# Designs tried in a protein design run: designed miniproteins, single chains, continued (2). Part 67

Each design is a single chain, and the fold is of that chain. pLDDT is the mean over its residues in the fold that is shown.

## One batch from the design tools (miniprotein)

Design m6309
Fold by ESMFold2-Fast:
Structure m6309 (fold): chain A 84 residues (1-84)
Amino acid sequence: MIEEIAKKAREAGLSEETVEALKKLLEEILKSKNPVVRLSQEYIAEKYGISIEDAKKILDFLKELGLAESSGVEGEILVSKEKL
């Protein structure tokens, strides 16, 4: 599952650094006790050492795949573990 998402991210034009951050993020989501995980672009950028622009690309990519939806706050998404 994670490697398939990573392959799609590379095909969508995300950099290898951004793809590596995405893989670590997905592993963290799967380890969460919460069925729905709230994530901000700022949190992703800081935690995985990528730019805010690259973090935003991760948010947009996950929404395009139907794995995430807007939280109602700009730069923030909700990811349901059941969709992973």
Scores: mean pLDDT 83

Design m6310
Fold by ESMFold2-Fast:
Structure m6310 (fold): chain A 77 residues (1-77)
Amino acid sequence: MKKLEELDERIVELGREIVKAIEAGDGEKALELLKELRKVAEEFLRELSKVLPPEVVEQTRAHLEALIKKLEELAKA
């Protein structure tokens, strides 16, 4: 579980930085942070697949993909 906890903390921190960049009008910074978030989210899902059923992992993937897409739209606006 420690690896999942570390990845979850990284996702939360990146999310805060992305929102702050969007609020500041720094779309370029937000898009760079979103690239890092995609990498961390993929690693998180890989670790999650070791401990949770496939159905839960796929639901989590879909939720993360939807959130990332929404943040990308806001960063580009």
Scores: mean pLDDT 82

Design m6311
Fold by ESMFold2-Fast:
Structure m6311 (fold): chain A 95 residues (1-95)
Amino acid sequence: MEAERADLEALAEALGVPVEVVEELVREMRAIVEAKKAELEELRKNNKTEEGQKLLREIYHETLGVPLDKESLTEEEMLELLRRRAEEIIARRRA
């Protein structure tokens, strides 16, 4: 999620929001991922691929609101979900 600051600027332009909003979005998503990263690594160590894929699906659900029964996302669907999340962050910052 981090490292490519140019990607954050490009994403901010695509979503029509300030870079600071995208940075907050990425930070919130990263916190959720890091909380579950230990579980992902343990599942990977024990070759529990099915459980690992279920946990990844739960991470996408918590970060972007992806339905739990959704097996894949298109790039367009991903951008729309990210835009919605960015709008929520903007609303919170205004409050």
Scores: mean pLDDT 70

Design m6312
Fold by ESMFold2-Fast:
Order: C-alpha cells, then sequence, then structure tokens
Structure m6312 (fold): chain A 86 residues (1-86)
C-alpha cells in the first residue's frame, strides 16, 4: 500500500539521520514526496488533493534542508507543516 511504502521510506530516512548520512536521508524523503505527489494525482477530492500536495511540498523542502546539512531548518519546516494541519 501507499502507507507501507511511505513508512519504509520514512524509516530509511530515520536510520540515515541516526548514522549522520543526511544525503541518504534527503534522498529517502525526496522519494517519499514523489509517492505523495503520485497519490495526489489519483485523488478526486479537491481538499484531500490540496492537503497531499502541501505535504509533498513540505517533504521536498525537508529533503533540500537535509541535503544542505541544515537539520534546524528541516525541523522548522516540519513544525510549520504540523501547525498548518491544526
Amino acid sequence: SLAERLEALLQKAAEAIAAGDYAAAAEAIREAAELVEEAARQETDPAVREALLATARALREVAEALAAGDVARARAILAEAYARLR
């Protein structure tokens, strides 16, 4: 399922971060963003589609921050995305 594929990529990213391999973590999060974008293309509910696209955008920004080694920026992006869901 999409959820299982997404969970596997997020676990891969977490393991890479624990190892200090931010490049590998960024790649895993980028793949996760691509999966969410694919889900958005198949979504017929406009509100759900918009939420998926916003999630994918946040994941891409997190991947870019991690690729730059900017863990603080990655955390800030995630915090803002989480606040937007409230």
Scores: mean pLDDT 83

Design m6313
Fold by ESMFold2-Fast:
Structure m6313 (fold): chain A 80 residues (1-80)
Amino acid sequence: DSDEDSNKAINEKIEEALEIAKEAQALGAKVSPKLKELGDKIIEKVEEVKKNPKDAKALTEMLRLAAEARRAIDAIQAAQ
């Protein structure tokens, strides 16, 4: 039960990070090479988390990069 709930939470965070990475790559390709690089790094961290879901450091890094990309996307969209 607890492990199943933990796996659900991790999978949901992976899906959210992938959504943000795709948005960062698409928007970054048009307006910011740095934002595109953030998207690429998120995808790399997603693969690390999938390989070892119990690696708290990889999960934390993935979430940190996703939060940075989200803030950058929001800032660019607000400037338009």
Scores: mean pLDDT 80

Design m6314
Fold by ESMFold2-Fast:
Structure m6314 (fold): chain A 86 residues (1-86)
Amino acid sequence: GRLLKEETKEFDAKKGETITATFTVEVPSGRKALVVVRLYRQDENGNWELVAGRVEEVEPGKHTVTLTFTAEKDGKYRVEVRVYEL
């Protein structure tokens, strides 16, 4: 389907810190959308490694999408949301 939204947020976290990433998405009337959420952690070489992900189908309208995680190590984390029209 057509990409409706792509948004990324990056966080500097300390071990044991709990972080919530929040995104607002708006799905046009007439079609459902697929929301893809991915959590990445930066490794020692600066590469982004996928740690967790979820996919959900949402109805038309406004939605708040959240991902909460606890940092296992000090470092950089990235949360990505992509929204596709179905």
Scores: mean pLDDT 87

Design m6315
Fold by ESMFold2-Fast:
Structure m6315 (fold): chain A 94 residues (1-94)
Amino acid sequence: MKREALSPPELIEKVARQQEILSRSPEELAKKYGVSKKNATKVQELVRYEIREDKEKIAELLASMTPEEKATVQRILDAATREGVEEIEKLLEG
C-alpha cells in the first residue's frame, strides 16, 4: 500500500535511512557513528515509529530528548540517509 507515496527523492531518502539504521544492532550503530548506545537506541526507536506511522510515539520520544540528544539524533539520521541513498542509487544505476 503506497497510496500516499512520498516524492521519489523523499521515498529513497526514507527507505535508505530505515535500512541503514535498522540493519544494525544499537551497539554497532553507536560504534559506527561514535555516539552512546542510548542515542543509537533512540535513533532506532524513532525510525521504527516512523515506519509504523505512530505520530504519538514519535512526538513522545522527541519530547523526551534534550536539545543535544535531538542534534545528535538528527546528525545520525542525516549521515545514514546520505550513506543509504548512495547505496540505493548505485543499485538503481546497475
Scores: mean pLDDT 76

Design m6316
Fold by ESMFold2-Fast:
Parts: sequence; C-alpha cells; structure tokens
Structure m6316 (fold): chain A 105 residues (1-105)
Amino acid sequence: ELDELLREVDRLIAELRAIDASGEDPNILRTIGLTLRVIGHLYEARLAIERGDLASALAHLKRAFEVARELVELAKETRSPFTRRMALRGLERIRELLEELRKLV
C-alpha cells in the first residue's frame, strides 16, 4: 500500500534524525554506491510517472526505499554525518515522489 510505504519513510526519517551523528564513515565508497542506486531508482520512478505508468513508478519507489533502508542501517552502524545526510536526502526525495503519486491515484 502506498500509504503504508509513506508511513515507513516518515518513521525512518524520524529514526535518522535521532541518531548521534558523531562517527566516521570507514567506507565512504559504500555510502556513495548506495546513494547512486537510490538516485537511479528515483530517476526511473520519475520517468514512469511522466509516462503515466503508476504501477511501475510505485515499484521503482519501493526499490529506492529498500536501498535507502540499507543506507539508514549503515548510518546507524557508523554514526557518520555524511551517511546520515545521504540517507535523509534519499528518504525525503522518495517521500516527495510518493506524495506526487498519491495525488494521481
């Protein structure tokens, strides 16, 4: 359900904001790799929305969300400010596209 996914995004954003981001990222390339995967799925979701393919848009947003969850876990593990920032940006962009999709359904 779209509304369930939106609630889960909001929950993860709240969890990220509660993290003490005082650590260091021991592998910045992992954070970058996950961030690029989120961006790729968001791009595919945007293209699907533009084509009116709402089912494909939701599927791409679900994939973006799963990758963003990995980024959230990495942020919790490392407490890296950079990883936390990338995870927050990813989730905020997923939230924006889910809200756009909700208005079309």
Scores: mean pLDDT 86

Design m6317
Fold by ESMFold2-Fast:
Structure m6317 (fold): chain A 93 residues (1-93)
Amino acid sequence: MEERYQRLLAEFDRLLDEVEKLISEAEKQGNKELYEKARKLRMEVSADRLEFQARLRKAIADGDEEAANQVLSDAEKRMAEYRKKIEELKKEL
C-alpha cells in the first residue's frame, strides 16, 4: 500500500509538471484558450491531489484497509483520465 501511495504522489507531481509546461507553452504562443484550459486542469489536479491525500489519511487513521485501497484505486483511475486530457491539450500546441 505505501509503495502505491508514493507512486500515486509521484504521478500527481509528474502530471502537474506537464500541465505547467503546457501553461508556459500556451503563454509563449499567445494561445489564450489553451492557457485557460491548462490552468483549469492544474486547479483540478491540485484539488484532487489534496482530496485523495485527505481521504487516504482518514482511511488509514480509521484502520479501514478496504477504504484505503478504494481511494488508491479511484485516484489511479482519475490519473488515467488526466493523462488523456493532457495528451489532448498537447495536440492544441
Scores: mean pLDDT 85

Design m6318
Fold by ESMFold2-Fast:
Structure m6318 (fold): chain A 79 residues (1-79)
Amino acid sequence: MKLSPEARKIVIRAVSHSILAVGYLLDGDYEEAARALEESADLYEEGSRMLKDTDPEASKEMQEEARKLREEARRVREE
């Protein structure tokens, strides 16, 4: 289903933080990379709350993406 303009905006912000995390990983800044992934996860959780009543499927998908990003941040820190 096509995302609302507001949902699209929050996803773009989340993706931007994920791209920033990749930049930090390339520079060897693992702690900053983990933080950027956590910030991305926070944005997906916010987007999920915004869509809870209007698009429950997208809301659920955003929650799952946030969970995966938090797991990745934890793995990056364990290295």
Scores: mean pLDDT 81

Design m6319
Fold by ESMFold2-Fast:
Structure m6319 (fold): chain A 84 residues (1-84)
Amino acid sequence: LREFIEKKLEEAREALREAAEAAEKAGDEELKKRAEEAIKELPEVEKELLELAKEKGEEYAKKVAEEMRRRTVELAEKMKEYAE
């Protein structure tokens, strides 16, 4: 479970990092800051997903982790597009 969650959060982190780099190239300091703040929140998200696994079971936590990764990647891609 931990390895699965860590991999999903690492994928989300990489997408956000790319968004922050795109924002920096565009000179969008606010967008860069938002992406960096989202990255800083990922360790707390990991803790919440591990607690969720205790409450709702590992399969549910894995499903939530994958959906969170997918939504975060989609958000990061939109940030990259808007930064241009």
Scores: mean pLDDT 80

Design m6320
Fold by ESMFold2-Fast:
Structure m6320 (fold): chain A 75 residues (1-75)
Amino acid sequence: MEEKKKKKEELINQFKQELFNSHSIRTLEDVQKFVEQLQKKIEEIREKGIKEGDEALIEVAKKMEEMLENFKLGK
């Protein structure tokens, strides 16, 4: 139980840090590439969750998508 919760928190924290570090990205093209990379990562996590039947991973992917969309709208 604790291992799954810790992995979920680590994924969310890593994603938050990636978004925070985006402020170092200078050009609009670099921001777009960064967003595309994060979208692919979210899709991989979602697919893994579906394949393994892990609802927690699917939930993590949804939360990451919401964070990324909020980031895109806040720019």
Scores: mean pLDDT 73

Design m6321
Fold by ESMFold2-Fast:
Structure m6321 (fold): chain A 82 residues (1-82)
Amino acid sequence: MKEEVDELVKKAEEHRKAGNYLESAKYYLQAARLAMELGDYERAVRFAAGAIDSAIKAGNTPEVKKLIEEARKLYDEALAKL
């Protein structure tokens, strides 16, 4: 639902402001996946971009690299649906 997407984005933004970039990236990715499931490709693109940006700031661990790869794939897939 839209309300679930908005709550995930709010959590992502709160974590980003607190400097918790990994958690922020995870919440943005969850929001992007849910938007994708709902057919909201415009929002899926925006949130996937947010996940990538936050993940890059989280560091250079295998977990961060995997998250960036997943977010990039989702971004490209959503963009192709527009």
Scores: mean pLDDT 85

Design m6322
Fold by ESMFold2-Fast:
Structure m6322 (fold): chain A 66 residues (1-66)
Amino acid sequence: SAAKKELEKQADILENGTLEEQEKLVLTLSDEKFDEIVEYYRKNSKHSPGLQEAGLKVLEQIRSLR
């Protein structure tokens, strides 16, 4: 579905995107959409749980700039 493709694209930006792309995405998302992407990332990421948590901590830090 289009919604799933958008989530996959957004999760890919969080995992492999540039800092500029990550900042833009995280700062423009609503709380609801941010939570949805985080849940998708945890469920579908190919990283170890420790690496997932490290990535999520960076995303939370970026989001704190809102």
Scores: mean pLDDT 75

Design m6323
Fold by ESMFold2-Fast:
Structure m6323 (fold): chain A 72 residues (1-72)
Amino acid sequence: MDLTIEQFRLMALFTEFWLKKKLGTLSVEEAEKMYKEIESLVKKIMEKEPNNSAVKSLYRKFKELYEEVKRE
């Protein structure tokens, strides 16, 4: 289906995470907090739309970025 409010919030949080990482302002502690919030939103969306490929792709990219932050 088209974007829901939950999906818009997920995209906004992911965009903030990506921008902060790119600007070098993202701490590991802040990244962990954002990871928990994004994971909760993804879980809610996936319970309603288990085959939502866009949300799955966004969550995969987010996990890759989060692992980079943890290694730095």
Scores: mean pLDDT 77

Design m6324
Fold by ESMFold2-Fast:
Structure m6324 (fold): chain A 71 residues (1-71)
Amino acid sequence: MKPVTIKVLDHVGFLDVVELEIDGKKYKATIIGQLGPNVYLVHDVDTGEDYEVKVLSVEGPGVYKGELLKR
């Protein structure tokens, strides 16, 4: 599965605004739900596509490494 870096940028109401880095490209998205232990549904704000991301480790405050499960 593809590695992803997740950076938390802001909070808007109940939504975390994040930056996803996949294959060296950066995407702005919101976390819209949790599907399981450390598995999140993330909505790309520019394309409108949904991604399933599993968080694997915490690298620092607001910075996580994970895997892209589905896009």
Scores: mean pLDDT 77

Design m6325
Fold by ESMFold2-Fast:
Structure m6325 (fold): chain A 92 residues (1-92)
Amino acid sequence: AIPVLSPEEVAALNRLVKKVKELADKYGISPSVAVAAIMRMVADLFDGKSLLEAARSAAETLANGAVREGDITPEQAEEFKEEVLREAERLA
């Protein structure tokens, strides 16, 4: 059986997905990197991890992928992680 997300968890996930898209657009991050970050977040939630743990994994995937592709600097990557975690903490 696949874990069923609560309506509150679905709403929080949708807001975090929107935040990831906004950050990707703002910094010119490739769509493939943004999609990978979103998919990591969804996978972690299905594994029973908290929204904060899922958001942390997504932030790391987004930041590391974007730096690897040359889309952002390591300094911008740290700002991404902070922005995603701040949003997740607000929603948790």
Scores: mean pLDDT 76

Design m6326
Fold by ESMFold2-Fast:
Structure m6326 (fold): chain A 78 residues (1-78)
Amino acid sequence: NILKAVNYEFLGLSYLQDGDYDKAIEAFEKSAKYAIKAKDYELAAISYRRLSRLYREKGDDKKAEEYEELARKAEELA
């Protein structure tokens, strides 16, 4: 599952470059999911922090805080 996590991270970054924030969010959510399945908690934390920033930029502070907490927990497991 690590290959899927990495591929979704690059896809998310590509969508960010194009300004497609909703597709970037979807890609980073999938990246985090596959990173957790692979026990790559460092990559999961990176994806969660990206999601937190994107949701904050959208004005969804609650969702941003939820992903910030998920990133912190993933970092504790890494």
Scores: mean pLDDT 86

Design m6327
Fold by ESMFold2-Fast:
Structure m6327 (fold): chain A 72 residues (1-72)
Amino acid sequence: YDPFKPLTDEEIERMREAVQATLDRLIARAKAAGDPEALETVEKSRENVEKALEIIKETRDPRAVLAVIDGG
């Protein structure tokens, strides 16, 4: 697998689903635990991930995720 190849629509959608499922699970756990600090952290991570996915859709560049992680 070459991570620098342009992503297909199917690969982008699969990645989005996997990330959303993980974030939903983390949010549900934070809510169940009554931990507002953990909830805020997960919500902020969700925003950053959504921005990265938007850039990936526009550029077809999987490195956009790494740029978001390195930048904040």
Scores: mean pLDDT 70

Design m6328
Fold by ESMFold2-Fast:
Structure m6328 (fold): chain A 100 residues (1-100)
Amino acid sequence: SAAERAGGGGPAPPPGGPHYTTDEAHLEAAARMAARAVADALARAAPGEVIEAGLAAPSEEQARELAERVAELVERLAPDAEVVGIEVDGEGAVVRVRRR
């Protein structure tokens, strides 16, 4: 990894509270982890089988963003798969992916 801090200007939290990587970096890591798990499940799935990935994030906005990132990453990792649904409810989200 590049090890450069994401986002120009560096962190601007109050003293004693370094949580500058909490939202974006954690969301990206969670999305990559979930997408990898879905891709691994799809590799073992029968053609036409639907895999459901349950996701959670601290807010509805973050849950939606997480689900969208997982869907995009799954399409890259398993290009023969099709995202057939995304549902968001509060802090929870479900991504459904079908193996072609």
Scores: mean pLDDT 73

Design m6329
Fold by ESMFold2-Fast:
Structure m6329 (fold): chain A 99 residues (1-99)
Amino acid sequence: MLGDRIMGGAKGTSDILKTSSDKDAQKGVQRTLDGMYGTMKKSKSATPDAVKQVQDMRDRVISLTTQAVSSSKDKGKKLRQQAVDVINQGAKSVVNLIS
């Protein structure tokens, strides 16, 4: 189901954010979030609101990981944790919109 794919993408993105370096996290999350956005655009079950929620989540996470790369190690860790929180909250909102 579409919701299961969104939750799987969110878990994969969160794992990348938790286990990778700042640069590897930036590259990895862009790939996983681009995949999630592509899945939503191709799905006839995705509402415009759900697609926009995935796009907003993607843009926010990319912004946070980009800031992490240019920040100190301590600030980078906090920004990556904020990105994890954005993914977890965003994915739950998207699943609620497509359920």
Scores: mean pLDDT 82

Design m6330
Fold by ESMFold2-Fast:
Structure m6330 (fold): chain A 89 residues (1-89)
Amino acid sequence: MVEEFEKYLEELLEKSKTMSDEEVKRSILSLHGLALHALTQLSPEEARRVLELALETLKELLEMHKDNPEIVELVEKVIRELEERKKEI
């Protein structure tokens, strides 16, 4: 699971280089949903690992798209929500 998730994130980062702004936003929302789902399905240790990988990928997406204020605002909101949830595990 964690290894498959890591591969998904690698492919997402590569694909994001050619994505439209709307596709990037949809990908961020999908990643957010997958991370939240992991909190309910995985052990606390596995859930923390998935959240750490998701947060790392979101920070990379933020750096890649820092010139788009809408993407920056969305990513920062999702990062904040996931970091808060990680503290409760």
Scores: mean pLDDT 81

Design m6331
Fold by ESMFold2-Fast:
Structure m6331 (fold): chain A 130 residues (1-130)
Amino acid sequence: LPPNPPPPATTDPSRPKQYSPELDYVLNVVLTALKNHPVAALFWNLPNTKLMGEPDYYDIVPNPVSLKTIENRLKNNAYSTAEEVFADLRQMFENGRRYNPEGSWEREGMDELEAIFESKWAELQKLINS
């Protein structure tokens, strides 16, 4: 006897959207380049994942954003444009600079990640404008 067909996928009230080429570039090129950098591990999750809290972190950093936050938003079609993803990435770097002191290893890594991001963003803008 043949087995029953597999059950339907997870219930989703929204139909899957077509990704824009720009959002696809951000997901598969920009985020991949950032995630492959060693320093990205420091920014994959929010810095304070401790149960014994840093209660002032969210007061100091009102818009906390991590690479995982951005990836989840891309996967859930929460962004309408690449500019929105760009804004969240810039916020992540600003949060990193605000939280990490100058001359720290983390700050140096943030500057390197931001340079990679800006390079990939310039390539994307060139593609859009070509």
Scores: mean pLDDT 67

Design m6332
Fold by ESMFold2-Fast:
Structure m6332 (fold): chain A 67 residues (1-67)
Amino acid sequence: GPLPATPFDPRKLAVMILLSLGPMTPEELAKALGTSVATVQRILDELEREGLVRREGDRYVASPSPS
C-alpha cells in the first residue's frame, strides 16, 4: 500500500496532535514539547505551507479537512 518510506519528525507529529486538542500559541507548543519557540516556529511554518495548520491571530489551529 502507499505508506511513507521516510521517518517523520516526531516534533512535527507532536505539534499536530497538540493542535488537534485546541488552538495554541508557539510559546505554549514550545513549553509542551520542551523545546525552543524557534524550533516550533520552523515546524509551524512547514505545516502551514503543507496546509496542515493555519494561523488565527496569535494561535495556530489544525486546518479544517473535508470530512
Scores: mean pLDDT 75

Design m6333
Fold by ESMFold2-Fast:
Structure m6333 (fold): chain A 74 residues (1-74)
Amino acid sequence: MSVEERAIARLEELAAEHPEIRPLVEEGLAMLKAGASVSEVLGAIFEGLLARGQGLAAARLLEMASEIQAERLK
């Protein structure tokens, strides 16, 4: 599975756990489809989550980002 496919799957999991942030995840997925890097998309979503006070979702995103990064390096 590509890094992009893993990022999409993890972002959908995050949106399922936190339905209130689904529009932010959808914006991120649109950026990814438009050619943005996974790192740019994850950073944009993280900033958006912090701006909305969604600290738990932001922490969850960081865990997912670390897992994606570890897979990419192996």
Scores: mean pLDDT 78

Design m6334
Fold by ESMFold2-Fast:
Structure m6334 (fold): chain A 79 residues (1-79)
Amino acid sequence: VTEAQRLEFDAGAYTVRGAVYLVAAEKIKDPKEQAEAYRKAAEDFRTASELYEQAGNTDGAKASRDMAEEAERKAKELE
């Protein structure tokens, strides 16, 4: 297993956890708690983007960055 492969695996794990936070946020009716869940999702997607960049996966990095920006925008709209 190469270092790049391990970085991509770790990036994938953060992407999955970020997705779980997005699903959780959709179920939360309280705006403050929903915003917190979206921010947790954004943080995981940002971490995934950084790991994908380190692995040389530019497409994965961009997709994760776009997901992080969307989650952060949703959090800010609730505040």
Scores: mean pLDDT 86

Design m6335
Fold by ESMFold2-Fast:
Structure m6335 (fold): chain A 57 residues (1-57)
Amino acid sequence: EREYRLKLRKVVDEFAKEKGLNGIERDAILAELFKRKLPPTKENVEKAYEELKKRGN
């Protein structure tokens, strides 16, 4: 639990910094990954971001 949250936060923070995302976008991606209990990988962060963009249209 604790290690999952730590790894998830780190990967999402790194992705948000790299892409220039704001805190709201970062938190939305974090929530999506946590909700779906996806592994904390850059690929899964990118997939969550793509999914959120599609829903936001």
Scores: mean pLDDT 77

Design m6336
Fold by ESMFold2-Fast:
Structure m6336 (fold): chain A 93 residues (1-93)
Amino acid sequence: SEELKKLLKEMEEILEKLKKETDLKKQEELLKEFVKLVKEAMRLLAEEGADPRKITAIGLLVAGAEFEFKYVSAEKAIEIGEITIELLKEALE
């Protein structure tokens, strides 16, 4: 899916911006944008008949990224975000 590939590229660009951002409010805005793109990708994957177990795992990881950002660190949230992108790529296969 070309739409899913475009969303993946946008997610990668947001994570690169998040790695360089030092302002907490801007980091929060970037993470919210990332989560929005992941949810859109999950919707498209479900419509295309992807394995529901893979979609569930992606949903749990993005929730984990939000939790890690709030309670642990932005660096850990980014790490979980990168794992989320890799699972999205695997779900496309």
Scores: mean pLDDT 85

Design m6337
Fold by ESMFold2-Fast:
Structure m6337 (fold): chain A 74 residues (1-74)
Amino acid sequence: GKSAEEAARQAEEDAKRAEEHAKKGDYTGAIGASIGAVGSYVQAVLAGGSEEQIKRAEEAAKKANEYAKQAGDK
């Protein structure tokens, strides 16, 4: 439902924060944002979101984890 839409949007925002932290070399901030994105993905699943909403949140969590890895490599 709509709660799952908000969760998917939050995951996308968390991924953006992870990207910003990674660009600044802030590994701790990037990790924190990636944990947030994973939590939002779980919320989208628990809220009974559509396959599309859950997929969006999953992809956002994957991107956030990738940004955290990039911050660690820098």
Scores: mean pLDDT 82

Design m6338
Fold by ESMFold2-Fast:
Structure m6338 (fold): chain A 64 residues (1-64)
Amino acid sequence: SPEVEAQIRSLGDEAVKAAEKKDYEKMEELERQLLRLFIEHPEALDVGLEVAKKIAEARKKNGL
């Protein structure tokens, strides 16, 4: 649904910002919420993979 996709994108943006601030605890919490949404909404797979890639890139850039 558009609402689920928007929520995944929003949480992903927050996780990227947390990685940039090196707020590991907040990033882990946001990633946990994203994983739950991904499991509960397999129809959002493409958006979930896009967001996961952005988070992985942000982690790598920030030495996480």
Scores: mean pLDDT 84

Design m6339
Fold by ESMFold2-Fast:
Structure m6339 (fold): chain A 104 residues (1-104)
Amino acid sequence: SSETLALMLAIATLVEVEVALRIMKKDPSRIDEEIAKVEASVEALAEVLSKLDPATAAQLRALLDRFRAELQGKSAAERIALMEQFLAELQALFDQFLKRLKAK
């Protein structure tokens, strides 16, 4: 189902952000590459969600836009901290989405 696909992609996105954080913490030269991969995965998830739950897709895009803006002019350590914050915000959004799916 579309709901199953969205849930699977949400879980995959969270795992990808956690892996990206581990890479970024070990090798600062990979920070930009790992951020780009995370941004691409979040955009792909937002596209799938736009057909299933446009409100959640809009919230996800708003989180991504803010994350992109906050990354401007930041140090490696600040960029890692912003990615940790972004992971927490994605987890909260996906928890809300899952609760709504279970209520149906």
Scores: mean pLDDT 87

Design m6340
Fold by ESMFold2-Fast:
Structure m6340 (fold): chain A 130 residues (1-130)
Amino acid sequence: DVEELWQKAVEAYEKKDLKSFLEHYVAALNALMDGAKRAIENKDFAGAIELLTQLGHLLGELGALLSGDKSIPEDLRQRALSLIDQMQELLQQAIQALKNKDLATAQQLLAQAGQLLGQLSGVLQEIADS
């Protein structure tokens, strides 16, 4: 449940619990990605576009937060921001493929975005442990 995970992330952030915040944030990103993949498999292009748009919004908010936090080691911050930028580009291309009803291209782009999300999760875990 993305809404429950988002509420837990907000509560952790308010308590300055960076580790719990990042864990719940990553869980919400994964839930949106998995939801979009299922929508595409069911040929629900409108639902997939909505979920990917929400995913892009959350990635943008995460990027803004990480950019503003100078307590995060510069290497880890730059690695996370680079992954976020790459994912946002892939998501924009996937949304365009879905609008063109190009299912094969959309699925390939989301597979690539999923791999980058796995890498981002690892970097965010390093930030939480720093």
Scores: mean pLDDT 86

Design m6341
Fold by ESMFold2-Fast:
Structure m6341 (fold): chain A 60 residues (1-60)
Amino acid sequence: SKLEEEAEKLYAEKRYDEASELFFSIKPSDPRGFEALAKAYEQAGRLDLAETLRRFQSKL
């Protein structure tokens, strides 16, 4: 879909927060959405939140 292509483009551009929003709008439990959000937290220096999200994703 065009939304999926757009989300992948945002991810490639390291616009992880915007990419995660798009991935979650396509599928709320999309693993790519959690990965993008974790990377967005890493960019913000929030390594604690990034680790928490990855642990949560591993339980799905």
Scores: mean pLDDT 82

Design m6342
Fold by ESMFold2-Fast:
Structure m6342 (fold): chain A 69 residues (1-69)
Amino acid sequence: SAVEGFAERLRPKLSPEALRVATHLAGLLLAGEISLDQAREVLDLLYEQGKLSREALEEATALLEELAA
């Protein structure tokens, strides 16, 4: 699935906690339950909490944008 592909691409770059959150956001985004802006806000909060590197934030954001297209 698109969510599984998203998770596999991020797995080596994220902690298990961050990967779980990012994967959940991808699922909600594809279901139309949240907007891309709402998904970005959650990723930004993880970055501010030190749970994502800048590189991981950029990659996860780009992949969410790809899913939303």
Scores: mean pLDDT 85

